Designed miniproteins, single chains. Designs and how they scored, part 37

Each design is a single chain, and the fold is of that chain. pLDDT is the mean over its residues in the fold that is shown.

## One batch from the design tools (miniprotein)

Design m1347
Fold by ESMFold2-Fast:
Structure m1347 (fold): chain A 74 residues (1-74)
Amino acid sequence: MEEQREAALRAIQEVVDKALAEETDPDTKAHIRSTGAVVARTAVERGWTPEEARAMAEKAIQSVKDLDADVKAK
């Protein structure tokens, strides 16, 4: 269990780090970090596999980027 938990958190951190490296807007970076923390907490509480955790982190971060892009288009 602990090894799976650590692997899941590592997968989320990899997704977050990649997203932060590609992003230049400081507000979007802050949202990515906050979203990553929420996904990490949920993964631990729900017992997600590393694959599930990674997929959910990618989906959540993409949603943040899409919402931020929509707001900036105003």
Scores: mean pLDDT 80

Design m1348
Fold by ESMFold2-Fast:
Structure m1348 (fold): chain A 95 residues (1-95)
Amino acid sequence: VEKYEEELKKDPNNFEAWVNLGIAYLLKGDFEKAEEYFKKAAEVRDSLTEEQKRVLALDINSVITFFKNLGLYKYADKLKELVEKYFPDIAHLIK
């Protein structure tokens, strides 16, 4: 978490740092902060390339697979919900 907060202090338009903070707070069970950070990521995403979208989808799918392997289906479902709400253009890439 500290690493992403320092990156955002240097560059508040760092889309990846906002997404990583959202996932980190989801892992802590803080769904409210996770959504706040995903919303912030969506606000600064205007310049995402198709490659960046694909990489993001791969990273999110890896986290979803990790949650499912641990039986944490509630966390996997919440992550999918946040992606569908804030990144609808990549939702079709999520398993």
Scores: mean pLDDT 75

Design m1349
Fold by ESMFold2-Fast:
Structure m1349 (fold): chain A 74 residues (1-74)
Amino acid sequence: SEEALRNAKIALELLEKGDYVPALVATKEAIEASRRAGDEEAAKHLEKAYQALLNGDRETAIEHLKKAIEILEK
């Protein structure tokens, strides 16, 4: 879960900088780490963020990344 949290935070930071492709990679790494840790709720939000990024929906991607981070920090 700490690995998932780190990658989710990196993804958010990269996306805020406009580094779209690295943000996609970090989001995918956060999904895989969340799944390995059994953090299903965080993984679902990260999947929604990933799909939003693929669709060019930056605002929705940021919302779901922030929600995943909130879940992973509890």
Scores: mean pLDDT 86

Design m1350
Fold by ESMFold2-Fast:
Structure m1350 (fold): chain A 105 residues (1-105)
Amino acid sequence: MEELLEKAEEAVERGDVVTALNYLSKILGLPAVPEDATPEELVEHLRAILTAVGRDTSLSPEEKIRILEIVRRVARKLYEEHGNEDFAVIEALADIMLYLTRKEE
């Protein structure tokens, strides 16, 4: 877990969003993101990650916070690159989930 989270965070820092999403997919047991994924496919993968985090009962609050911060940063970068409003919605959803997760602590 920790190694995969660290690798996902490093991937986001260098702007490698597909690699970051693939590390999150490994953590959550989701299918890999294709290297040639369209913006629409990236939106659906981000939605799947948020859904998986929200349903997961095995992740600690700290692990959920780290995943949600990665999702938020990825969504922001993709919004800046593509201008697709769905990425802005995903960023907002991640922010709401972060707020709720931190309140449970």
Scores: mean pLDDT 84

Design m1351
Fold by ESMFold2-Fast:
Order: sequence, then structure tokens, then C-alpha cells
Structure m1351 (fold): chain A 100 residues (1-100)
Amino acid sequence: SLEELKEIKLKVNELSTKAIEALEKGDLEEAKEYLKKIKELVEEFKKKAPEELQPIVDKGLEILEKMLEEEDPEEMLKLLREFEDLFKEAINKYAEILES
């Protein structure tokens, strides 16, 4: 539903902000804890997402997996920003489908 989509968007945005704050402090372990929570939310989103959005969701999950294996905070931050852009695109496309 559109309401469930709104809730996942808010939760992912909150966790992304916390991950950025952790990276700004140099706390990779704290950042990875937030990224793991984001990954769980994205996997739940994938179960509900229409087939046409599966490639975008899979790319997002691949970027999250790369971030979890990353040791450089600067590279992790770049990957997180790329993930945020993809997630925003996927959410907006799914919202358009649900509103149609």
C-alpha cells in the first residue's frame, strides 16, 4: 500500500542519516549496523515490488552488500549516496504504480 511505502521511505531515510552521522565520526561499525537494518527493509520492499522494479532493487542490495564489506569511510559514503538515489527512484516509481 501507499502508506506502507511511506513508512519504509521514512525508516530508510532515518537510518541513512544515522549511518552518515556515524561515518562523519569515523565509526564504521556503527554505520554498518544501520546499513544492515536498511538492507532488511529493502529486502522486505523487494518482496512487494512489481517485477519491473526488481532490477533497481537488486542493484540497491548489491550496493548495500559492497558497503558492508567496505573499510574506507569515504568510499562507503559515496556508495550510500548512490544507494539513496536508487532507492528514491524505486520508491517514486512504485508510488506512481500504486496511485494509478
Scores: mean pLDDT 85

Design m1352
Fold by ESMFold2-Fast:
Structure m1352 (fold): chain A 58 residues (1-58)
Amino acid sequence: MSEEQREALRKAIEELLAKKPVEELSNEEIRELAEKFGVSPLTAKRWALEIALERLAK
């Protein structure tokens, strides 16, 4: 994906994580992100987990 799309997806995930922990993200929220950014739901979920882990590790 383009750098711009990657940044936009990351920002959207960070906004969701500011409202609730990654464990509370619904399958519907993951699917909505996937559809919006043209990625698979599995990819969107993996990105959400990686960003949550990065926030803890950084």
Scores: mean pLDDT 76

Design m1353
Fold by ESMFold2-Fast:
Structure m1353 (fold): chain A 111 residues (1-111)
Amino acid sequence: SEKEQEAIQLTRKGYEEYEKGNYEEAKKYYERAIELNPEYARAHLNLGKVLKKLKEYEEAIEYYKKAYEYGDKGIQAEALFNLSEVLKKLGREKEAEEARKEAEKLRKEAL
């Protein structure tokens, strides 16, 4: 649909801002993409990554969970890998290890 195509373009613009280190601007693009396509897993994943850069770890976890819910195996693997890194920063080592192991399994299944 037109909204789905616009969500993809907004997500690309968000990633361009992310690569420049403009995390607040990247966040706004990803939020707009999610408004147009609430199940667009890539936008949820990328918003989680921005929140991780901003050290908003609890919010990052919620967006990685949404990326897992809506994503294919490749996005699910990437979401769990990023979730593992955030859990490790929060001292949740056992949960981080479990997420990393599941991410590696999904990555092999996606290839």
Scores: mean pLDDT 91

Design m1354
Fold by ESMFold2-Fast:
Structure m1354 (fold): chain A 55 residues (1-55)
Amino acid sequence: KVSEEVKKEALDLVKAGKPIPVSIRNKLEAAGLKFEGDLSDEAVRQKIIEGIKSL
């Protein structure tokens, strides 16, 4: 289970095109989110945003 604080911080970073800290990424991956592809790609970022929102 991922805290709302972690989800909010990750969403803000992804929307801004900023790198996600490894600690936050590990927490999201432990909850079932998959970081696949290049985060500079808008389509990849959109899928990750959807994944974070559904956690």
Scores: mean pLDDT 76

Design m1355
Fold by ESMFold2-Fast:
Structure m1355 (fold): chain A 60 residues (1-60)
Amino acid sequence: SEEVEKYKKKGDEAFKAGNYREAIVYYSKAIQAAIDSGDIDTVKEYAKKLAEALRKLRAA
């Protein structure tokens, strides 16, 4: 869906910029939109990215 792609891109951009808190917010929104659309592969992929962003936030 359009919303899944939008939030994926925003999360990835935030992560690349080192804005891990913002990446967590957008990855969470991407996961929710993917659940709503039944996109299980995206849920699995972005759950891993969310976990990585959380690790980065705690290490900073």
Scores: mean pLDDT 87

Design m1356
Fold by ESMFold2-Fast:
Structure m1356 (fold): chain A 88 residues (1-88)
Amino acid sequence: SEALELILRAIGLILRAIGLEFDVELNRDRIPADTLERIRRLLDEAIRLAREAMRLAEQGDLEAARRRLREADRRLREAERLLAEALK
């Protein structure tokens, strides 16, 4: 079902965000303080949006779930970009 596919995508985004949190912690001393705060905020927002997407998919609101997943993915990609730039 599309609902199940969206739930699995949300779980995947949450797992990716958790992996990035570990990378951030391991490299904490190499990341500027303002960038560190921004990355952490983006990861928290991505996890919240992915959890919202799961709830919406479970309720059958597939369009709202897709929108939340797109928003979560955008925040996650920005966090990944900021981390990559900080570690150059």
Scores: mean pLDDT 91

Design m1357
Fold by ESMFold2-Fast:
Structure m1357 (fold): chain A 59 residues (1-59)
Amino acid sequence: MSREERLERLLELARAQVEYLAKKFGWSDEEKQRMLEEVERIIRASVEAGREIVMDPVP
């Protein structure tokens, strides 16, 4: 699997998780967008660095 394929898959999963958390915790659209941008930034940086991405359940 290429880094590009892995990045795409992880971003898709991250978007789904952020949507779930936003609904569960009642985040505003602004807060949801901010969290999504933050998570995407972290995932992109981690994939570029060749690190494993571990998506833990939110406490």
Scores: mean pLDDT 72

Design m1358
Fold by ESMFold2-Fast:
Formats: sequence, structure tokens, C-alpha cells
Structure m1358 (fold): chain A 77 residues (1-77)
Amino acid sequence: MREEGEELLRRGEEAEAAGDYETAGRLYEQAGEAYEKAGELKEAAEAYLRAFAAYARAGDDEAAARAAARAAALEPA
């Protein structure tokens, strides 16, 4: 749901500002899932790219690769 995605993005931004990049990555990934369920594929892809960046900064290479793959899968037609 779009509103859920917006709230999750905000929480991710707060976690990122606090230096908790792993929590930020999780929240951005959840925001991407919420946007995807709402059919907002561009917003979902952007959220997954933010998750990728946050996970990469946290050193979670596995989660970063997963987030990047999810973003790539949502390329607009």
C-alpha cells in the first residue's frame, strides 16, 4: 500500500540518519514490497535501490545483492 510504503521509507531514513544501515536496508526493502503490492513499480524499484545502498554500507553483501536484483526485475516497460 502506498501510504505504508511512504511510512516505511521515512522510518528507513531515520535509521540511516542514526547510522543503523542494516535496519535502514530492511525498512527500504519493506517499503519496496509495499509499493510493489500497490502496483507502484517505479517507487518500488527506487526503494529497493535505497535498500541496496543501505545494505552495502552495512556490509551485508547478500541482502544488497537481493535488493539490487529486485530493483532490476521491476524495470518499466
Scores: mean pLDDT 82

Design m1359
Fold by ESMFold2-Fast:
Structure m1359 (fold): chain A 103 residues (1-103)
Amino acid sequence: MEEARERAEKAAELVRRALEDPSLSLEVDMEGALVNEDAPRVKLRLLDAEGRLLGEAEIETAEAARILAELFRKAAEEARERGDEETAAALEAFASRFAALAR
């Protein structure tokens, strides 16, 4: 579905911006979705330091989980490159958990 892909790409962009700029906040409204995998949707909102909305995306829970799994996997690779095997192992565990939700 082209629209679903566009929403997932927009969500990924919001997450990347939040990670690159520490003055930004990413709110994730999962309504327990990552605890209860049956939740149908996740809303992501990117806010500046003053609480102004910079962007938002609403995507299926599986798509959000896939994006998070990819981000944690990349972070684990970067941690391993720095020799931080403990952090890398923890991030890989989170990536695996979210990848399971993205089925």
Scores: mean pLDDT 67

Design m1360
Fold by ESMFold2-Fast:
Structure m1360 (fold): chain A 118 residues (1-118)
Amino acid sequence: LAEGDRALRLGDYEAAVAAYEAALAKDPTNAEALFNLGLALFQLGDYEEAARYFERAAALAEDPARAGVALQLAGEAYLAAGDYERAARLYAEAAERYRAAGDDEAAAEARARAEAAA
């Protein structure tokens, strides 16, 4: 993580991917590594792969707000990939997670994005 986090901060997205993949090879349930790998892949334009890692990070999040953020970014990634149907679904799921967290503003924003993508 520390090596990947440094690479991500420096904009070395390929080095960040390699470091997070190495971390996940040792601990495949590391939600932070999954989330940050998604961020690095998104910056590299690997949108569909980024979305899958964000979805995995959301599934492992115990905090509904963290799950909401990961699902929203998965929606953004599918939108960037041109998959409007999956983007709309993930924004709607993010809205539900934000609502569970008590973040009505984030829930309303995610719902609006779901409707716009549909």
Scores: mean pLDDT 86

Design m1361
Fold by ESMFold2-Fast:
Structure m1361 (fold): chain A 64 residues (1-64)
Amino acid sequence: MKEAEELYEEGLELAKQGKYEEAIEKLEKAIKLYKEKLGEKHPKVIEAEVELGIVQIKQAVSKL
């Protein structure tokens, strides 16, 4: 699961830099890998989906 964890961390770092589009891309890739390995209802999937939602909201607000 190192690949999914690395993508998740990269996504969070990009979000801190205001690179929301790139952050969303990394988080979506991490979620896909977590779902494939751990299953759709795993806590790590839910946590990553919550973070993705937060970044998507920040992106939408930043364009207003």
Scores: mean pLDDT 83

Design m1362
Fold by ESMFold2-Fast:
Structure m1362 (fold): chain A 56 residues (1-56)
Amino acid sequence: SRAEIEELIRELERRLLEAGVPPERVEQLRQGFLERAEVDPERTKALLEEALAELD
């Protein structure tokens, strides 16, 4: 669902900020994921889950 995708985006943002990625870069990535989620939510969710797994 969109809510699940938004939650994953928020988790990714938190992890990237903790890792020292600049806030402006994190916001750019957030916008990109939200845009992709409008076109292909299932693929976007999978990409977010993969990105979070790589950070763990």
Scores: mean pLDDT 82

Design m1363
Fold by ESMFold2-Fast:
Structure m1363 (fold): chain A 59 residues (1-59)
Amino acid sequence: SASREAEIRALARRFREAVAAGDRATAEQLKAQLLSLLSDDPVLLRVAEAETARGLAEI
């Protein structure tokens, strides 16, 4: 749905902002929310897991 797609994009954006700010606690929380939202989409879940792991490795 458009609402779900907007929420996914918003969480991904907030995650990138938290990583850029060096805010690990916020980034970890946003990662958990994003992965939970994508739990029924194995393709997007795999991509999100890889991207969030990569982002967290930078801080």
Scores: mean pLDDT 84

Design m1364
Fold by ESMFold2-Fast:
Structure m1364 (fold): chain A 62 residues (1-62)
Amino acid sequence: GPIDENEVKAVLYLIQGVIAEKAGDYETAAKYYRQAADYFEKSGNTELAEEYRKKADELEKK
């Protein structure tokens, strides 16, 4: 079937968020996790969107 472009974009932003987090760049990681969450929401993955928004909020507190 057709690939969900929003899910692909979510995963690409998620990868960038993980890279930034491992580098200790929590501000950049939070921004990428919020972008990933927005695309998960657009793809109908509401639970993943909520998880990555919460993760972004926690990283912004560091």
Scores: mean pLDDT 87

Design m1365
Fold by ESMFold2-Fast:
Structure m1365 (fold): chain A 90 residues (1-90)
Amino acid sequence: SEKNKLLLRLIGLELRLIGLEIDFRYAKENKDLELLEKIKKELEELIEELKKLIEEAKKIDEELAEYAEKLLKRAEELLEEVEKAIEELK
């Protein structure tokens, strides 16, 4: 099912986002600028993938589109925090 394939992809992106949230806490506590910049790059890539999946999900299922949009908002909020942490260390 195309719906099930998209759901699995979204779950995979959510797990990746959780990992980035954990890595961000560690990087911020340790003032690790190199790791913060790596997290920023991975978040930017994740956000672009989520934007594409939202367009795909809208064609298949409204609930999947809403799930993807919630993940996008969460990733964008984390990116803003990461950018602020990078600026404070420069």
Scores: mean pLDDT 90

Design m1366
Fold by ESMFold2-Fast:
Structure m1366 (fold): chain A 70 residues (1-70)
Amino acid sequence: MTLEEAEEIILAAAPDLDRSTVRQKLEELLKQGLTPEQAAMRLANELAVKTGNPEIPTRVMEALRARAAA
C-alpha cells in the first residue's frame, strides 16, 4: 500500500478533512517507521478521539481489509 492509497482511505472515511493535513500526518507517521497501513490505522484512531466519531477507524479498517483481499 502506498502513501497516496492511505491518504485516499482516510479522506473517504473523513471527507471533511483537508487533504494536505492528512498527507502531512501520514508522512510524519511513516517517518516514525510505520507502514502506510499502520499509519492509516493510527491516524484513524487519533481522528476518532479528536472528532468523537468512532466510525472513522471502522471505515478505514474495512477499506484496508478490502485492499488486502484484492
Scores: mean pLDDT 82

Design m1367
Fold by ESMFold2-Fast:
Structure m1367 (fold): chain A 73 residues (1-73)
Amino acid sequence: SHIEEAIRAIREGDFETAIKHLKEAYEKGEVTLEDVRRIGAEIVRVAGPDNLPVPARKVLKLLGEIIQELLGI
């Protein structure tokens, strides 16, 4: 699935590939709140909480947009 591919890419430090797969899953309506939690946890695990690189911050921004859409906020 696109979510599993995004998680794999994050674990490998490939945040650009993760963004591609996450956008694909979102456009298909395949993203759940649990998927958002899993992806966010992997980013924090790999990149750490401080000094996140630009591509990692782009993934977090996209996750925020997805959360807002899913929650109707």
Scores: mean pLDDT 77

Design m1368
Fold by ESMFold2-Fast:
Structure m1368 (fold): chain A 90 residues (1-90)
Amino acid sequence: SKKEEIERLREALKEATDRILEQIESRADEAIAKGDEKELQETVEKMKKISDDLIQQAKQYPELKEVLLESAKKLEQLGEKLMERYKKSK
């Protein structure tokens, strides 16, 4: 049913978000360890663009709005955390 399909899409989106966050954090950890400010800056900037895109998609897909906004919030929070960690590493 459409309801079951939407439920599966919500779950898949949550799982995809968690995997992407883990990959970003792993990559950012390496950049911080190497002192690669440029790679970290570019990573955080890309995360901000993805977050903005998810917020726009939430307006188009009301059935996915909650999970899309939650994913956007997680990306923003991780970006802030990574920048704070980098500043403390100096």
Scores: mean pLDDT 83

Design m1369
Fold by ESMFold2-Fast:
Structure m1369 (fold): chain A 52 residues (1-52)
Amino acid sequence: GDEMARRVVDVMVEEGVSLEEAIRRVARELGVSERTVRRAYQEWVRRHARPR
């Protein structure tokens, strides 16, 4: 959900890592698949930050 997407953004901003690295870290932290986190992030971006 939005919580996972927000965590991905936080990791990217705070640590200056790539989107892929942030997704991997959040997935490991929450015990979910990278695919799940990536889908949550894409869904969040689609709703809140329309283009790129």
Scores: mean pLDDT 77

Design m1370
Fold by ESMFold2-Fast:
Structure m1370 (fold): chain A 62 residues (1-62)
Amino acid sequence: MRLEERERAIEREAERFGTVEGLSEEQIEEFREKMKKFIEENPDASAEEFEKKVEEILKELK
Protein backbone atom coordinates (compact mmCIF):
# COMPACT_ATOMS: atom_id res chain seq x y z
CA MET A 1 0.00 0.00 0.00
CA ARG A 2 1.30 3.48 -0.86
CA LEU A 3 2.16 5.90 1.98
CA GLU A 4 -0.41 8.43 0.65
CA GLU A 5 -3.16 5.75 0.75
CA ARG A 6 -2.23 4.90 4.36
CA GLU A 7 -2.29 8.58 5.37
CA ARG A 8 -5.76 8.94 3.81
CA ALA A 9 -6.90 5.80 5.65
CA ILE A 10 -5.65 7.27 8.96
CA GLU A 11 -7.62 10.52 8.38
CA ARG A 12 -10.74 8.55 7.39
CA GLU A 13 -10.55 6.46 10.57
CA ALA A 14 -9.89 9.59 12.68
CA GLU A 15 -13.06 11.23 11.29
CA ARG A 16 -15.06 8.04 11.93
CA PHE A 17 -13.74 7.77 15.50
CA GLY A 18 -14.79 11.36 16.24
CA THR A 19 -18.28 11.00 14.78
CA VAL A 20 -19.17 7.32 15.43
CA GLU A 21 -17.10 6.37 18.51
CA GLY A 22 -17.26 9.80 20.18
CA LEU A 23 -13.52 10.10 20.78
CA SER A 24 -12.14 13.45 21.97
CA GLU A 25 -9.85 15.58 19.78
CA GLU A 26 -6.93 14.63 22.09
CA GLN A 27 -7.64 10.90 21.61
CA ILE A 28 -7.91 11.38 17.82
CA GLU A 29 -4.54 13.21 17.73
CA GLU A 30 -2.94 10.39 19.79
CA PHE A 31 -4.39 7.90 17.27
CA ARG A 32 -2.90 9.88 14.35
CA GLU A 33 0.55 10.05 15.99
CA LYS A 34 0.61 6.33 16.84
CA MET A 35 -0.52 5.35 13.33
CA LYS A 36 2.05 7.64 11.67
CA LYS A 37 4.78 6.07 13.81
CA PHE A 38 3.52 2.58 12.89
CA ILE A 39 3.61 3.24 9.12
CA GLU A 40 7.07 4.90 9.41
CA GLU A 41 8.45 1.86 11.29
CA ASN A 42 6.54 -0.66 9.10
CA PRO A 43 6.50 0.73 5.51
CA ASP A 44 5.78 -2.79 4.13
CA ALA A 45 2.95 -3.56 6.57
CA SER A 46 -0.03 -5.35 5.00
CA ALA A 47 -3.60 -4.03 5.01
CA GLU A 48 -4.41 -6.65 7.69
CA GLU A 49 -1.54 -5.45 9.91
CA PHE A 50 -2.70 -1.84 9.41
CA GLU A 51 -6.29 -2.73 10.43
CA LYS A 52 -5.04 -4.72 13.44
CA LYS A 53 -3.01 -1.69 14.61
CA VAL A 54 -6.04 0.62 14.18
CA GLU A 55 -8.14 -1.69 16.40
CA GLU A 56 -5.31 -2.03 18.96
CA ILE A 57 -4.94 1.76 19.29
CA LEU A 58 -8.73 2.25 19.45
CA LYS A 59 -8.87 -0.27 22.33
CA GLU A 60 -6.07 1.60 24.17
CA LEU A 61 -7.87 4.97 23.76
CA LYS A 62 -11.18 3.68 25.15
Scores: mean pLDDT 75

Design m1371
Fold by ESMFold2-Fast:
Structure m1371 (fold): chain A 104 residues (1-104)
Amino acid sequence: MSSDQYRSMIIASMRAGSPAVIGIMDTLRDRGSMYRSDIIQRMVDNGISRDTTTSVIQTMVNGGLISSTIDPDTGQTILSLTPRGVQVYNDTRQSRDDSINRPP
């Protein structure tokens, strides 16, 4: 899939209220960066499967919404929202708010 296609999938999932997508995005927005293992564990603790969380993270990385780097001290992967990821998050939240605030 193209980067654009991965982004479209994540945007659609956020609009559909996906707990995995929203939970990962909210966590990274709040914290700035986290170890991949810590994000996965948080999602598992909230009842989202490890496989689902891992797949969603990979889709977000492929879509350019999350950056991944290796911590040289631990060998663990650190994840953070890219500027594009922040923009998509804000745009998706704004679109949702506009839908709620639209007069009937």
Scores: mean pLDDT 76

Design m1372
Fold by ESMFold2-Fast:
Structure m1372 (fold): chain A 80 residues (1-80)
Amino acid sequence: SLAEMVEKAKRMTEEEKRALANEYDELLDQYLKKVELTPMEKRALESMRNFAKDNGAIGRLLLIEELKKTLEALEKEEKG
């Protein structure tokens, strides 16, 4: 839930927040290597990147969770 993410973000150190930012960047790079994006989809990703930057740890936690789910689905399709 959003409340659980807020509590998690509140307990994070600055080092953990930076590690989270690096994890997001790595996952995003992996995603972009696997998909061909339309201009609209690229714009949506740029908006999400800005949201993560502006909303700190909470924004990054939300986007990392969604990005991990997307990558797992793509990898499962490649294996099947």
Scores: mean pLDDT 71

Design m1373
Fold by ESMFold2-Fast:
Structure m1373 (fold): chain A 66 residues (1-66)
Amino acid sequence: MKEELRKKALEYVKKANEAFLKGDLDSAIEYYRKAAELFKEAGDEDTARFLEKNIKYLEQLKKERE
């Protein structure tokens, strides 16, 4: 069910936020990617695009720190 996919995606968003607050950019990016894929499967393309924007931001932060 699409609603189950959205709930699972939101759980990954929460995990991504927790990882980001801990400074774990790798885990944050990973969890946001999982969330974006689940939102795409649910047909929620606008939310998936928003998460993809956040992923690019975190990837840029990681690249600048390396």
Scores: mean pLDDT 82

Design m1374
Fold by ESMFold2-Fast:
Structure m1374 (fold): chain A 91 residues (1-91)
Amino acid sequence: SMEAQIAELTAQYLANRERVAAAAREALAEYERRREEAMAEAAEQFGEETARELARLAEELRAALEAGDYEAAARALAELLALQHEAAQRA
């Protein structure tokens, strides 16, 4: 299930906090650089609802990184990646 994937990814990320911080910053920087294009691509590929949820998770990830909350960042990153994976399998 997606919940099981999120739990597993979150646990893996929390086991390596420095790697999580680096990966989250890199993913967020790429998303911010390509925000408009990424949103349009996600909407076209996965649908409007999924695109909005991906955008929400990216914003949650940004807020967590700004706050230095690496546990929240790990969870947001895991949810973002799990949703992308789940949506891709349905496409």
Scores: mean pLDDT 73

Design m1375
Fold by ESMFold2-Fast:
Structure m1375 (fold): chain A 57 residues (1-57)
Amino acid sequence: SALIAEVRALAEKLGASPEQTARIVAAWQRAAAATTLEELQKALDELAALKQETVNA
């Protein structure tokens, strides 16, 4: 999807490794596929943690 492509491009621009980018994309896909609020919250928490890691790397 266009959103996933945009997320990948942003991660790369922030200096994320291919491994970090793959994790970010996977977390975004989990968030988009979430069927419960708890699953969505966990995916968003993972994204927040990965974002902190990539900007501090």
Scores: mean pLDDT 73

Design m1376
Fold by ESMFold2-Fast:
Structure m1376 (fold): chain A 79 residues (1-79)
Amino acid sequence: PSEEQFEADVLLALGEIYLAIGKKDFEKGDYDSAIESYRKAIELYEEALRLDPSNTTARKNLEDARKFLEEVEKKKKEA
């Protein structure tokens, strides 16, 4: 339905914003801020995928966000 599609699109857009914030903070060495932003992106993409399970963009972005979260957690331990 159009409402669920709109909600999924909004969640995707918000997730992309948090993913971008997380990348910026990771580049600056702000690992805690990056972790929080990536966690937010993951939650948003998971909800988007629940509303639209066939959404390839949501699935890919979720996979990428999980990978980035793992990378920043490893870097925080190494730093």
Scores: mean pLDDT 84

Design m1377
Fold by ESMFold2-Fast:
Structure m1377 (fold): chain A 89 residues (1-89)
Amino acid sequence: VYEDVVKYYEGIIKKDPNNVEAYLNLAMAYYNMGDYEKAVEYFEKAIKLNPDNVGAYRLLADVYEKMGKTEEAESYRKKAEELQARRAA
């Protein structure tokens, strides 16, 4: 049940607001529920905390593709490729 997953990771974030994995899991839960706006919000929070997370950019691109926002999806795929190539630490 995705509502239980959401509540669990919201509790983790309340105790540790810098927990990147909790934001990624919240974003995935919202994505699986079809709440693409919330999925974008939480993936963006994860990226803000860890801007080198190539996987998060690829997942965000997938969310934008599901929303029909092809330009945004291509932009985030390109960012993932650039990070993979350069590893800007």
Scores: mean pLDDT 83

Design m1378
Fold by ESMFold2-Fast:
Structure m1378 (fold): chain A 80 residues (1-80)
Amino acid sequence: SGYFERLKRFYRDFVAGAEALGVDSPELEAARKILEAADTGSYEDFLRAYVEAKAELMGLTEEQRKKLLEAVDEIIKNRK
């Protein structure tokens, strides 16, 4: 399948492997949220979920997260 399908498989394998090893971290929770968005949505939904999860892990403010997501939306629109 396409690039996006391979990317989803990678995250799915990563989450499954980390869970099997008993790893529990904010990074794993972020990966689960990213995978959920990828499984239920498009590549664009995956990118938004990825940026949201990373912004939360970095401790960005709500205003900073909003501006970052707006920038991602503009990049997505400009590539279509």
Scores: mean pLDDT 74

Design m1379
Fold by ESMFold2-Fast:
Order: structure tokens, then sequence, then C-alpha cells
Structure m1379 (fold): chain A 88 residues (1-88)
């Protein structure tokens, strides 16, 4: 089963990933203090459920910086429309 994921980062670099089924029902919400931690939790959830997610929405309010774990325009473009699998 392929789920749909929405990624959001706020001005404090906190990340939220919302996972939806094919009917648009929220099945999992992941909240973390960084994008890296949120992605790690997502990969763990995907592995436990043998699931794949397609990234359908990426929103970020933090500016990309080498010192910030935040969704910037380049990362937003790179994630949108991608399929994420366990360990990938």
Amino acid sequence: MTYKAKFTTDADNKATIEIYDENGNLVKKIEADSLTDAVQKLNEWLGKNNATVEVVEVKGTAKPSPDTDAIGPALKEALLGKQLVPGG
C-alpha cells in the first residue's frame, strides 16, 4: 500500500509529517524537533508497516542554512513527488 505524506517545518525548525491513506484518512502524525529526526521516525514507521509513502506536499517557513535542519526551497522541490521506502 502506498501512503501519502505531507511535510511541514515551522520557524523553530520543528518538523511534522502527516501520513494519509488512499482515502485521505490521517493514519500517522510524526512530530519532531528536527527534519532529520522526523525522517528517521518516518523510516522506522515505514519499516514496521512494510509501507511506501509518496510526498504530496512540502511546506517550510524556515530558511535553508548549513546550520539548520529545515525544509528550504531546494529540499522542498527535491521531496515533492518522491516515494520514500524503508531505509531509502
Scores: mean pLDDT 69

Design m1380
Fold by ESMFold2-Fast:
Structure m1380 (fold): chain A 97 residues (1-97)
Amino acid sequence: SLVEKAEELEKEAGDYFNKRDYDKAIELYQQAIKFYEEAGDKEGVARAYLGLAEAYMFQGKFDEAIRYLEKAIELAKDNPELRKQAEAGLELVRRFK
């Protein structure tokens, strides 16, 4: 399924993030987002936006990180846990900007 493909890409993105290969992590998160969007999985898109934002933050690309965190908050409107994670990420990134 599209969701399974997105989940596999998201997992691979996390593996590259842990290796500090943020460019590859970003590429894979962007691919995962496309499959989640095609599947209509708003929660999946929000989760992938969180991963994408974290990778941008570690690259010092704080404006990009903020953009994706704000998008994640909007998509996670009915998921309080994801919304709290995105809000915490925004607070964190504002301290570095």
Scores: mean pLDDT 89

Design m1381
Fold by ESMFold2-Fast:
Structure m1381 (fold): chain A 95 residues (1-95)
Amino acid sequence: RDALNKDIAARFGAADKLLEEAKKSSPVESLALRAVAYELLAEALEKSGGDPSLAEAYRKKAEELRQEALKFSEKVAQELIKKARELAEKVMKEY
């Protein structure tokens, strides 16, 4: 369905954008951006009926990256994850 296909494409596009921003970011910002990106990739695979093992691996990777970010500073990590999700939402609105 066109609406579902656009939602899936939006999630892949947002994940790609976040991964590109992560390459240019500080270590803790990179962890937060990558955590949100892998969460979006898992959701896109789940919505598309893709490989469930790959979706699970992406969710696990997202949680590992989130936990690693929290080890630096819980307050800073939470703020950066929120900022990464806001960036993802803005990218997704363009689809």
Scores: mean pLDDT 84

Design m1382
Fold by ESMFold2-Fast:
Structure m1382 (fold): chain A 58 residues (1-58)
Amino acid sequence: SRTEELIAEARRLLEEARPFLSEEEWAGLQKGIDTAEREQSEAIARAVLAEIRRVLAR
């Protein structure tokens, strides 16, 4: 599904972003991904993915 694709991409990019994140930022994004997966929410998945991409664009 689209939600599953977004979650997979978010998890991949979060691993790439790890060296550029504080512990608090990483924990927050990880929790966001877990919530998107638990609730099967495309909207939450999109929001978390966008946030991770913003971090990588810093």
Scores: mean pLDDT 86

